# Designed miniproteins, single chains, continued (4), part 108

Each design is a single chain, and the fold is of that chain. pLDDT is the mean over its residues in the fold that is shown.

## One batch from the design tools (miniprotein)

Design m15729
Fold by ESMFold2-Fast:
Order: sequence, then C-alpha cells, then structure tokens
Structure m15729 (fold): chain A 70 residues (1-70)
Amino acid sequence: MEKEFEEHVRRALEALDAGDLESAKRHLQRGMVAASFAGDTERLRLLQQALLAVEAGDLEKAREYVEKAL
C-alpha cells in the first residue's frame, strides 16, 4: 500500500516537472485510490487539492501539495 502510494506520488511529481498534465492527473488519481484504500484521509485530501491545482493550471501549488503528501 505505502510503496504503491509513494510510487504514484513520485510519478506525479515527474509528470508535473515534464509538463505532462494528463500523466500527472492519472498518477494523482491512482495515489488517491491508494490513500483511500489505506484510510489515509489527510493524504487523500492533499492529492485532491493537488489535482484541483493542476486543473486550475497552478502547477507550483500542485507540486507543493504532492510533496506534502509524501
């Protein structure tokens, strides 16, 4: 569970740095599923905020939320 969450979060950061928004959103969504399965409400909330920031075009804010979830 934890390893899968961390892998998706790391992939999301790599995608954000590369400007690949579709890949970033996909990995954030997979990380959210992993957090939900683990019952980790705080990490789920952080990834939800990161996804909203990506949709708003605020990639710096998205990156900050993803880093806080690690």
Scores: mean pLDDT 83

Design m15730
Fold by ESMFold2-Fast:
Structure m15730 (fold): chain A 84 residues (1-84)
Amino acid sequence: SKEKIEEALARLKREIEAQRDTLTKLVGESEANALLKQWLERRIAEYRKQLAAAQAAGDSERTEVLQAVIEELEKELERINKLG
């Protein structure tokens, strides 16, 4: 459980950084934050659907991992919102 959460969060942080780098390269720094915000909002929505499915299935381990992932995505979204 704890190990799987740490692994999922490490992977998520790498994906966020990769997405930021890709967007910055394509559109420049000023527009990259706005596009990253949209990407984060879509990812949060998708993970919330997966969380609802995991909860309905009684999958406690997957529920814990998805809650941690959603929380981290929401923290990143809040960070970006404070920049603009």
Scores: mean pLDDT 87

Design m15731
Fold by ESMFold2-Fast:
Structure m15731 (fold): chain A 88 residues (1-88)
Amino acid sequence: SELQKLVEEIRRALQAGDYERALELFDKAIEFAKKNEKKYPGVLEDVVQGVAAALREAGHLEEANEILSQKDVEKRVEKAREFLRRLA
């Protein structure tokens, strides 16, 4: 799917240390997820989970855990964007 492609590209960008690209791809993935949330419930959470996993794989364990500790998906999105922006 296009979403899986975007999440894979984010993972590769994070592994390469290209945090600016990771942030751009994350924003594209969130826009796609929000547009498709009514058709595929939980797709926004899937993006956040995928980004947290990618951050963990890239060595950002503390950041990944803090994202997933947020109470709701909107706050998890905001926290993920905050960390990607800080790394960029």
Scores: mean pLDDT 82

Design m15732
Fold by ESMFold2-Fast:
Structure m15732 (fold): chain A 95 residues (1-95)
Amino acid sequence: SMETIAAAPGVLMAGADKSTASEGEEVTLTVTRLHGELPEDVQLFAGGKKLEAERVSETRYRATFTATKEHEGPVVAESSRGVGGTLVNLKVTDE
């Protein structure tokens, strides 16, 4: 079965260290869950590329990654419970 993940900012609050990065630059994302549940299968993606996210608390996640052209696009969080949405768009400059 395939779920449609709609943008739901009220469920997730997202912040990025920067919305525009150069290729090879380090980017940090912070995602805060409005509700206190902590799904084990939460995954973060940037431009379709999977990011390694660390659970900082029951309500907060952090991911750091090196920006590449393939990371350009929407930042999305997914889970087995269907929680997800477009958090922020990242632009990656060709430098």
Scores: mean pLDDT 66

Design m15733
Fold by ESMFold2-Fast:
Structure m15733 (fold): chain A 59 residues (1-59)
Amino acid sequence: SMDALIDELSARYGIPASVLRTAVEQWGLSPEELEAWAERMARTVANGRAERARERARA
């Protein structure tokens, strides 16, 4: 079910289940689209965190 997928992706990528549920409701994502979206979102957040850490280290 979609709820089970949301819970799994939330646990896997550290994204709040409420955020994933809102994305499904707002954009009508299929299970496959939600998986791809969550992976891309997690990667973007990780990259942003790394850049911020690098900037902070230089300050």
Scores: mean pLDDT 76

Design m15734
Fold by ESMFold2-Fast:
Structure m15734 (fold): chain A 82 residues (1-82)
Amino acid sequence: AEEEAEKLIAEMKEAAKKAQEYADKGDYKKALETMEKAAKKLEGPLQKFGSVASDDLVKKTNQALSDALAPLREALQKAVEA
């Protein structure tokens, strides 16, 4: 369960970093496509993880995923408002 959580967090962080690189270049379309592809890829693994992991581990994983996405979410929000 913890090993699955670490793998999910690492995969999301990698996708977020790549999406952030596109956003930094002004390529918001590729940034969004990168995140959509990552979300779709992780949907099944996240559902399975949620069904077998403890509530505490699920909460920690969700918080870590949210934290990993926060800089990208802020950058995309600023782009929409500009």
Scores: mean pLDDT 74

Design m15735
Fold by ESMFold2-Fast:
Structure m15735 (fold): chain A 63 residues (1-63)
Amino acid sequence: MSPAQLLAAVEEFEEIYGDKERAEELTARLKAAIAAGLTTREQLLTVPGVDESIVQTLEVLAA
């Protein structure tokens, strides 16, 4: 996925995630990782607090 598509997906994820405090923390980390060039599934899984379900959700939102 392109960095722009991932950033859009991260922003949509923040809006739909039920735990707003957790969402803000995770999306801040994800935005920083994407800005650093981490855009693959395996790279995103290295971000603290990001699991397979979160990455799969981002892939669906970016599609």
Scores: mean pLDDT 78

Design m15736
Fold by ESMFold2-Fast:
Structure m15736 (fold): chain A 63 residues (1-63)
Amino acid sequence: GRARTLIDHYIDWLGEVDGMSEEEKQKVRTLIEQAMKERGLTDQQALDQILRLRGLTPQQILS
């Protein structure tokens, strides 16, 4: 398959830490992708904003 994006790693982390269902993970992905289009954000910029809001580091998501 194709290499995983930063947003893919974040969505996986939501399943592991927040206990989100597959359906809720898909909803979150759709909302992030829509926000990225509306605000002109890259995957890295979108993840950076999410991490700031949650007080998280990239290492906690990407591991």
Scores: mean pLDDT 77

Design m15737
Fold by ESMFold2-Fast:
Formats: sequence, structure tokens, C-alpha cells
Structure m15737 (fold): chain A 64 residues (1-64)
Amino acid sequence: MQQQIQQYAQQLSSPDIVVRMSALARLSVMGKAALQQARPVLQQATSDPDPQVRAGAQGLLASI
């Protein structure tokens, strides 16, 4: 579990918006425990330059 969360954390720092959005989608289907472990990375994503990535991260944080 930790290794998969670290992989998605790295994807959230990708220059490609599609890769960052995919990482958020993958985290969302892993459930609350994975989202809680990824909370620091999701909080960083709320400051992302892309408004869609920010909205996605805020939505996931609000769900936990």
C-alpha cells in the first residue's frame, strides 16, 4: 500500500496535467484509508497551478 501511494504522489508532481488527474482518480478508488495516508500530498495538490487538479484534490480531502 505505501509504495503505491508513493507512486501516485510522484505522479501528482508530473508536468502532465493528465497524469496528475489520473493520480487523483486512482487515489479516489482506493478508499478512505489510502486518502488519509495521501492527505499531505492532496493538500499540496490544492495549490496546483491547474484549477481542475486543485478542485479534485479539495473534493477528495472533503470526502475524508
Scores: mean pLDDT 78

Design m15738
Fold by ESMFold2-Fast:
Structure m15738 (fold): chain A 90 residues (1-90)
Amino acid sequence: SHMQREAARGAIEEARRAFERGDYNSALAFLEDALYTANTLNRLGDTEGAREIYREVAELAEKLYEASGNERAKKLAETARENAELLDEA
């Protein structure tokens, strides 16, 4: 889980840098990678790590949607938020 947490952190960092440069396509791709890694953390029983990554993906994907109008970013934000909330109920 440590390696997956670090991979997800790295992907979010890359997404934020891409977003700040206006490279919205790269930002979206990195956020999708982070969501996939969070799903892996959840399957490994690292609920805390998964929840943290889902929250950050949701927040940044929502900002990406607001900046770009990309519906895929909106769906990503919704999915990440729902997954984080499900883990908060456990």
Scores: mean pLDDT 88

Design m15739
Fold by ESMFold2-Fast:
Structure m15739 (fold): chain A 62 residues (1-62)
Amino acid sequence: MKEVFSKTKMLVVQGKGEEAMKMVKEGVKNGMTKEEVQEVYETSKKVGNYKTSEEVEKMMEE
């Protein structure tokens, strides 16, 4: 999971939000922690990717 998590954050920073969201959804199914999902959310907000941050927030609330 650490490799998937690191690559997901890189995709968010690069503006590849759709690819990042696919990796988050698959990662959560395969054991990505809520804390790792929260870091993706915080990274999305920092880089101004509000669509990705909104989708990640919805996943954290479920």
Scores: mean pLDDT 74

Design m15740
Fold by ESMFold2-Fast:
Structure m15740 (fold): chain A 81 residues (1-81)
Amino acid sequence: SVAEELREEALERIEEILERARAGEITADQAVKEIQELYKELKERLEEAKVPEEEFNEVMDEVQRAAVRAILEARRLEAER
């Protein structure tokens, strides 16, 4: 489904952002901004695709949990340098 494809794409993009932060290619602040923009884009794309409310909530909840973990990890990595 479109919801499943968008979920997988968002989770992969979050991991790529975190890997770039781990490698020191971007700052924690840059990682946060990219993740926030990704989350906003995902919400808009799911709304445009008229994904059922239950699937919308499941995708947004899963991606939000991944985003929060990635942001905390990026901040932790920068603080320990």
Scores: mean pLDDT 86

Design m15741
Fold by ESMFold2-Fast:
Structure m15741 (fold): chain A 90 residues (1-90)
Amino acid sequence: MPVTVEGEVRAANGELVGRARVVVGADGTLLDGEVVGRLSPEEAEAALGATAGAGTALARAGAPVGARATGHFVGADGEIYTVEATLVGR
């Protein structure tokens, strides 16, 4: 079943730089996605992918609504950005 996941995107220094919301199919396909914040277009795509990946992992683990997982991507500066993803719907 598709799941809805919300992510908080943090830069390497821990600063909140964006938020993502994704709907992911059971196969890990991104069905819908939205990112807002201080991200380049490439970083926004990476944040969507990281949030979808974390959400897929939560869904496959049978995690309950409210469960969290962490995803990562490389920012334009070469630093590691973190996505703290929360499962908000099934």
Scores: mean pLDDT 82

Design m15742
Fold by ESMFold2-Fast:
Structure m15742 (fold): chain A 87 residues (1-87)
Amino acid sequence: KKEEIEKKIEEDKKRYLEFKYPRAFSLMRQVVKGWSPEEQKKAEKILYKAILLLENGNYDEAYELLKKTFGDKADEIYKLLLEYLKK
């Protein structure tokens, strides 16, 4: 029903972002490999949000969000996202 349609839209958006930024998602999965399943899900949502902020031109907010979640690995993830945006 209506909830199934909303889930499909969210899943399609996730597939699109993973297709568009495959290296960033691969690095994120490596960074969170030892984390709990709940923390891994939170990290995925944070990466989606950071990508949307970057696409909207909010570079500083995206970087701060990544830094708070991924710490020292935020710079590597951020660089991978920027490589696509510079093309």
Scores: mean pLDDT 76

Design m15743
Fold by ESMFold2-Fast:
Structure m15743 (fold): chain A 91 residues (1-91)
Amino acid sequence: SDNEAALDAVIAGMDKLAETSTPEEKELLARIKEAYRRILEALKAGDEEALREALRELLALLTEYFYRNSNEEERKHADEKRAEILAELEA
């Protein structure tokens, strides 16, 4: 099913992110995964109220995730790649 395939893809992506995440980030990712499961269940049930609540929760959790993951490892990785590109352009 399309919804099942989409959920599996999202979960797989989040599991990949969790591999290098802090314990706090792993907990937040687990809450995001739960919100995605709730969205799928609401869609299957045709429950528009539950769908809206799950979408609001997901948006809040994603905002918190990006707020926390404006953090050291992704910024450091971005800075290192930026430095590499700049060095190659100046060579």
Scores: mean pLDDT 69

Design m15744
Fold by ESMFold2-Fast:
Structure m15744 (fold): chain A 64 residues (1-64)
Amino acid sequence: SEVEKLAMELAVAAAEGDEARVRELMERLGPHLLDYADSLLAYLRKEKREDLAAVLEAYVAGLR
């Protein structure tokens, strides 16, 4: 699905260190990001991207 493709693109952008693209994709996923939040947070922490994990947590909190 389109949502799954955006989530995969976000994971790739995070692995590449493209912070601008990560932020853009979080915004494009919007409320659908909640469906992937736990998996993406686990991935970002595994990749030692605590900076992006914090951004994702803040964005997700804003959606709740």
Scores: mean pLDDT 77

Design m15745
Fold by ESMFold2-Fast:
Structure m15745 (fold): chain A 82 residues (1-82)
Amino acid sequence: SMDDAIAKLKKQHPLLTDKDIEKFKELYKKSNGNIDKALEEFRKEVLAEMEKNWRARNLALGQSEAAAQANVAAYMELLKRM
């Protein structure tokens, strides 16, 4: 179910925001319940935006450019393992 997919996403990726989960729900609905298609579109739309936003967030927290890049790379690597 969608709730099971969301629970799995939250468990594997605790850095996901409520907005990210709502985006997944929208993509799942657009995919007519096809979880694989929803995950593919989620990776394309949300992960690209998360990479950009996560880097900006790390820089805003006073981290160096190198530290921000390393944190983004680590986060994206975790998401790829979904």
Scores: mean pLDDT 71

Design m15746
Fold by ESMFold2-Fast:
Structure m15746 (fold): chain A 75 residues (1-75)
Amino acid sequence: IDDLLAGLELARELVRRGDFAGAVTLLEEVKQGALAKGITGEVIEALDRAIEAARAGDGEAALEHLERAMKSLRE
């Protein structure tokens, strides 16, 4: 879980820097790591929404969904 949280923190910095392509790649890796650990539901849904927002270049929406994924993952 801590490794997934570290990946999400890095994805947030990539979004803030406008590196949406890097953020998408990293978020897809975090999603695969979460699925490999048996994490499903809200975390995966939030990650999918963050990936779609980042692909659209919507930094605000991407950050909002990243925060939701991080919150759900800490529970």
Scores: mean pLDDT 82

Design m15747
Fold by ESMFold2-Fast:
Structure m15747 (fold): chain A 92 residues (1-92)
Amino acid sequence: SLDELVEEIKEILKELMEEFPEDKSLNKMAEHMIELIEKFEKGELTPQELAVELEKAAGVIRLHAVMNLPEKFEVLDEKADRLIQIAQQLRS
């Protein structure tokens, strides 16, 4: 269900902020995504628009991991991949 997908996004963002509390770039991205989720829950954002924003967030996570956190790439890539999978389900 859409509610289950939204809860999974929230959990991924929470884990990201808890695991990297001092990473300003990741926390800024996570805060922006939380605002987008709130808009989606209010009906101000479509599932297709949310999917695009999840794909952008996944790209930001991957690029940041490659450039700044190569030792954490595997963990961050797994989170990014799950956001892409959720985006694909939102488009279906």
Scores: mean pLDDT 89

Design m15748
Fold by ESMFold2-Fast:
Order: sequence, then C-alpha cells, then structure tokens
Structure m15748 (fold): chain A 61 residues (1-61)
Amino acid sequence: MKVTKENVQTLLDAGMSRAQVIDALIKESDLTEEQIAALRALLDEDLSDEQFIDRVVEITS
C-alpha cells in the first residue's frame, strides 16, 4: 500500500484509532525499524488529525 494523506485519512474516517492506523501501515508497508519507532512515537504527541496525517506521510517517505 502506498502511504498517502488520502489513504491515512480514509482509515481514520473508517473509525480506526491512530494506533490501529499505524499498525495497519506497518503490516501493509515495508518500513524500517526507525520508521516504525517514529510512527509509534506519534501516539504520545497531542496532534490534530491533520498534523498526524502529515507526520505519518513524512516518516514513510
């Protein structure tokens, strides 16, 4: 799966939690251990959905 802002937004709109979205991206995408750690660190940040989506795309690019 290509990690795009639209795809991440679609998962959130489907009622998935941020933790579930990150887990789905890890499962569907070939990510490095550093990228996985960075994505999980986002769960500890007080981010808006827009900020979360932007950071996810940045980390996975």
Scores: mean pLDDT 80

Design m15749
Fold by ESMFold2-Fast:
Structure m15749 (fold): chain A 60 residues (1-60)
Amino acid sequence: SLFEELEAEFKSEGLSDEAARAAAEAFVRTVEQNPELLDDPELLESVKKVILTHYKEKEA
């Protein structure tokens, strides 16, 4: 699933199991609230990066 793929990606970027799950949940929620993001791959990647950075700072 997209959620499992996102969780694995965030883990590969250095997040803990808990942070990676939270980040994946935040990303899925953001897309659900803004479905137009699926039509803009660059913006979608930017959103993913913002979420990753936020959770990395929380885990540091």
Scores: mean pLDDT 80

Design m15750
Fold by ESMFold2-Fast:
Structure m15750 (fold): chain A 87 residues (1-87)
Amino acid sequence: TTQQSIRKNFFENLDKYGTDEDKKILLTAIDILRENPNLTIKEITTEVRRRLNNPDLKKIMITSPFTMYALLLGISEKEALKLASLP
């Protein structure tokens, strides 16, 4: 399915081109979204900064390979994060 392909591409791209920091950021954001699916991407980014103890962290999706896939697919960053969080 398209969702399975998107999810696979996100994780494959993260593994090939993402840094260890990018991986930590994405996995932390997925955990936060699973805990509270009603959070905005801004609130998720704030909580990621708190959990990773990095106050200088830019908006979570802007500098990650994950953001590129969201933009290429024409979906929002939150929608892309939801797709990545699915089982």
Scores: mean pLDDT 65

Design m15751
Fold by ESMFold2-Fast:
Structure m15751 (fold): chain A 95 residues (1-95)
Amino acid sequence: SKEELKKEGQKYFNAGVLSFYEGKYDEAIKNFLKAKDIFEAIGDKKNVGYAYFWIGKAYFEKGEYDKAINAFEKAKKIFEELGDKKYVDLTNFYI
């Protein structure tokens, strides 16, 4: 169901955040990408934006700046479409 998929996406997102704070950036990116794909499948644009933002942060911490900027630009576009000025400003901090 859509509710079960949203819960699965949230579990992968939470696993990504945990891996990020453990300094496990490759595992974080893997989990955020899985979360993003699930949220895209169910049309949850807000959580797709959050996933791209955290993918950007993980690439930034790895020093992979081109990949980080690309992820932040994708997050920014979504947050602009949603009118979320706070997250637009947060993405601009990294770009």
Scores: mean pLDDT 92

Design m15752
Fold by ESMFold2-Fast:
Structure m15752 (fold): chain A 61 residues (1-61)
Amino acid sequence: GELERATEEARRLALEASKKNPEAGQTALLQIDYIESTLSREEATAALRRLVESLRRLLSL
């Protein structure tokens, strides 16, 4: 569903960020894990979409 797609996209972007800045990539991956384990399905989807947008901006995609 949407949550699964948002999670995959966020993880992919975090991995790309880690190539340029390993610490930022690691922090993003930890953030994704916290979101998935702590938030409700709807809140997690919204938070992951925000993280995706921030990561895309940082990566100049």
Scores: mean pLDDT 83

Design m15753
Fold by ESMFold2-Fast:
Structure m15753 (fold): chain A 85 residues (1-85)
Amino acid sequence: DLEVEKLRVELEALARLGRATGDDKLASAAQAGVDALDAGDLEKARKYSLLAQQAGGDWYKTATPEQLQLLEQVAAEAEARVAAL
């Protein structure tokens, strides 16, 4: 299912970003979403995707140049993975 594969790519990207920036709430919520997809629970995965997005909401306002560069790289990698689906 293309929608499930896209959601997985997005959640994995958010989990990576959270781990790399020290945002434990973002990392934990995104990882829980990936785990839910692995268990076949799409509704739970969507819930955790929303929680991850809420956790990251103001991150960009205090981001360092290095963190912004990481965000651009993670976004580009996620877009490439989605394009390959």
Scores: mean pLDDT 77

Design m15754
Fold by ESMFold2-Fast:
Structure m15754 (fold): chain A 63 residues (1-63)
Amino acid sequence: LVGKLAVAKHDFTAADPDFLSLKKGERVRILGEDPEHPEFVLVESLATGRVGWVPKEFLEILP
């Protein structure tokens, strides 16, 4: 998944500073994965440059 682009399928509101809030349709680049928590991915927002963790289920991974 690292290096792939993705689109937020739904709005996501982060409660913690390590997580990134996303709006539906926001584009991100996947920067990393956590083997301990494979349900989350580290992403960079292409619109803002902000970095944080998001639930993988909220993302549509682009080909």
Scores: mean pLDDT 81

Design m15755
Fold by ESMFold2-Fast:
Structure m15755 (fold): chain A 87 residues (1-87)
Amino acid sequence: MKEKVEKLIEEAERHYREGEAHLVRGLSDTGPAGVEHFRRAAEHFRRAAELYEEAYKLDPSNKKAKDLMETARRGAELAEEHAARLA
């Protein structure tokens, strides 16, 4: 189980970083490309949250995974809000 939890966290971290990258690009572009970047950011943050949630369910003692799941969920909400305001 430890190895599976570690892989889930690594994959979640990759999605979280991609979400952040798209969020930054979205903030730099007020045109249609900005909307697309915010949508992609939301998608990546949502995927990160799902992976952190799976890791936390497998190891409920991993409070870091729980905190990161909540942070990723907030990231998705923020990105979705930005996409909605521009679209």
Scores: mean pLDDT 85

Design m15756
Fold by ESMFold2-Fast:
Parts: C-alpha cells; sequence; structure tokens
Structure m15756 (fold): chain A 88 residues (1-88)
C-alpha cells in the first residue's frame, strides 16, 4: 500500500527531525550555560520550528514527547541567555 508507506515514511521523518531538534536544544542549553547569547532571530526561529513540528506531528505521541522536551530545554536556554544579557 503506497499511501500507508508514504504516511509511515512521513511519520519517521517527523520523528527523526524531532530527535534532531532535541539534540539542538541540548547544545543550545550547553552554549547558554557557557555564557553564549541567543539572538532574537534565533529565538524566533526556534519558536516557529517547534510550533510547526508540533502541528505536523500532532498524531504522534512519541514525537510530541520529544518536542515537549526540546521546548523545555530551549526555554531554559533562552532564560539563561537573557540572564547573561542582563549582566552586560
Amino acid sequence: DREARLAEDARRAGLDLARELLESAQKKLEQAKNGHLLSDKEIESIENTLAQMRERNADDPEAQALLDRARELFEEAIAISEQNRAKL
């Protein structure tokens, strides 16, 4: 069934992207903890990417869990980045 295969391939691609976004969130959090500043453009890009991926993967609870975790890590990274900026 071509339709079932395309749906499965799309779901797998979404899950892989969610995992990549989680890894990106972990790296951004590490960078923020080391004193790096996130730009307003980077923050906007992150928020838009998270919103789009949540919408595209609404029916995949595994992808949603990964995206929720990535969002939490990005929110922590943004908060630390803002604290770093306030010290300047």
Scores: mean pLDDT 81

Design m15757
Fold by ESMFold2-Fast:
Parts: sequence; C-alpha cells; structure tokens
Structure m15757 (fold): chain A 80 residues (1-80)
Amino acid sequence: MKKKEEEFIEKVARELFAMAIVGASLDEMLAFVEEKAKEAGVSVEDLIERLIEYARKRGDTFLVRLLERIREAVRRRREA
C-alpha cells in the first residue's frame, strides 16, 4: 500500500540529501542505501529506482543525479 512506502522513501531520500550536504562520500551513501534496502526487504536496485522516481516527481535534479551515480556503482559491483 502506497502510504507507508512513500513515507519510507521520503525518509531515505531526506537522509541521503543530508549526508550529501555534510560531505559524506559516495561509498558511505552506497552503504546507507544497502542497509536501507535490507531493512525494507527489497533489492538495492529496486530501492534506488523508487528513490529516483520520487526525486523526479519532486523535481529534485540533484538527488536524481546522486542516485544515478549510486545505481551505476551498484550495477558495476553486481556484474563483477
């Protein structure tokens, strides 16, 4: 059901944005996304896609670009 999922996605997006603003590394942000995906019982790729959709819906181009970089890092790791 949409409501709890939207609240979870919003919380994760907000924490990622805060991490980026305080200068957290891409590796730290990737580790955070991996942990949140485990908590939610979804794949990292699924969580990133939902976060990108959320960011695009809100017009947050900064967060979209950040998530696309994290997605590329995850893809490279899964293929290796």
Scores: mean pLDDT 79

Design m15758
Fold by ESMFold2-Fast:
Structure m15758 (fold): chain A 65 residues (1-65)
Amino acid sequence: SHHEQLLANARAALEANPDSLATARAVAGELRKHGLISEAEADAILGQPTGAAASRALLAALDAV
């Protein structure tokens, strides 16, 4: 499904760029747009001070799906 491809692409991007806050924010925005994470979760990720912290939070959210 489109959602399965989106989740796979999100995971690959985060694994390729684990310290990139810009990558984590872009992924969080896309997941929120498709209803795969909550607005509160996306806002928490956008507020992270480091890419590593944001990527870790996103990977945990993806594992919960």
Scores: mean pLDDT 80

Design m15759
Fold by ESMFold2-Fast:
Structure m15759 (fold): chain A 55 residues (1-55)
Amino acid sequence: MQEKIDEVREKVKEKVQKLIDENGYVTREELVDIIVEEMGISREEAEKILEEMGI
C-alpha cells in the first residue's frame, strides 16, 4: 500500500470516526492500536492521522 497512501489515510479516518460513533468514548491510544493492527500502518502514521483529525 505504499503507492496508495491516500486510500489508507481515508480508510483510517473512516475507521476512527466509526469507532467514535459506535463506542461514544475511545482513548487516543486505543485508536492508534486498532489502526496499527487492522490497517497495517506504522504507529507514527496512525498518530499523525489522528492529529490531523484533531484527536
Scores: mean pLDDT 74

Design m15760
Fold by ESMFold2-Fast:
Structure m15760 (fold): chain A 77 residues (1-77)
Amino acid sequence: TEEELREYGEKLIEAVKKGNWEEALEYARKMGRLVAEDPEGTRPILLKTMKEIQDLGVSDEEMERIALAIQEGAAEG
C-alpha cells in the first residue's frame, strides 16, 4: 500500500542517517517489491523518497546502491 511504501521510505531515510547501510538496503528492497505491484501509482512516492535521501548529502555511489536495491526488490516481486 502507499502507507507501507511511505513507512519503508521513512525507515530507509533513518537508516541512512544512522549509517546503517545493511538496514537501509533491506528497506530499499522492500520498497522495490511494493513498487513492482503498482509501478505507475507508486512512482511519485518513490521519487519523493529518493529526493529526500539525496538531500541528506549521500554520494552518487550510495544513491546508485539504493537504486539497485530497489530494482532488486522489484525483480523479486
Scores: mean pLDDT 82

Design m15761
Fold by ESMFold2-Fast:
Structure m15761 (fold): chain A 85 residues (1-85)
Amino acid sequence: GKSSDPRFESAISTNNGGVERFNAGDYKGAVSDYTDAIAIYRELIDAGDLAARNGLATSLSNRGAAKEKLGDLEGALSDYQEAID
């Protein structure tokens, strides 16, 4: 194609929004943004874009960190485990 998949750029931007919210102390908002980015990365992987796997792992790890800040240790461990695989 003449340009990158717009969904890939959207997933990167959404993950970056989550990072900004995390740094501002909005951990609940960060979880929401990371969840949206994860959904887009999963759609890209299902469509055959294997480059999205690194983005998925990063967003899962970031969401795990935000869940730890919220006291959701089981959710955090689940996200970290999926990020390693």
Scores: mean pLDDT 86

Design m15762
Fold by ESMFold2-Fast:
Structure m15762 (fold): chain A 73 residues (1-73)
Amino acid sequence: MKKIKITDENGNVKEMDLDEALKEIQKRIEEYLKKNATGLSEEERKQLFNDIIDYTKKQLEEAVKEQERKEKL
């Protein structure tokens, strides 16, 4: 079981499972792109969304590894 700390847009830190974290991040990215990426085509928005999700998954995996490294010292 891997838990990660995530800071939301309001600065609130939540500790949750990686899957729950990814779920919240996906929703946040979708809402962000709908509101802020209105100048992009639908294809560009879909590509950007997929790229951000892939990047975010890698970042979360690295963050979990770094947290485990610090915890083990």
Scores: mean pLDDT 71

Design m15763
Fold by ESMFold2-Fast:
Structure m15763 (fold): chain A 75 residues (1-75)
Amino acid sequence: DIVAELTAKPGETIKDMAVKLAEKAGIDTSGLTGKEIADKIKEAGYVLLIDGVEQNLITDGVPGVEGTKITLKKK
């Protein structure tokens, strides 16, 4: 089931959006790298999708493509 979904805004990174989605799931992202956030999302039993494609790694500083859907889903 979809827990949360965001659309990429101009200037937002993939990490920025992943932080917002992880917060919806009650995951603390404070001081974490994108990789650590992705790992915590998986450990908590969620899947992060970008335009329906599963993301196993979030790299810091990667800009989101404007209008792309980022979805947090339960496994």
Scores: mean pLDDT 80

Design m15764
Fold by ESMFold2-Fast:
Structure m15764 (fold): chain A 97 residues (1-97)
Amino acid sequence: MDKAIQYVDKLQQKGDSGGMSGAIRTAISKINKLPDTPGRKKAIKYLKKALDKADKGDVDGAAKYVKKAVRVLDKSGDKKGVDYVTNSLSLGVVASD
């Protein structure tokens, strides 16, 4: 979880709403390929809210909802879901350099 939060904070610090938006879209796509669970459905709802904020240039609001999605997955013990979001955020950080 800490690594995902660090990548969200880096994307937020850069203020790159496009990079944040791209990372969120990738995370949604990857989680949608996994079997449905209540935790994954709730995380997807938060990621969709984060995407709406990022598309409007609200990087701070996007970061808040991405953090909520990660916490939902972590609390449900979904290590694979957390890893998929973390990797998507990491790629967003690299792409925004």
Scores: mean pLDDT 82

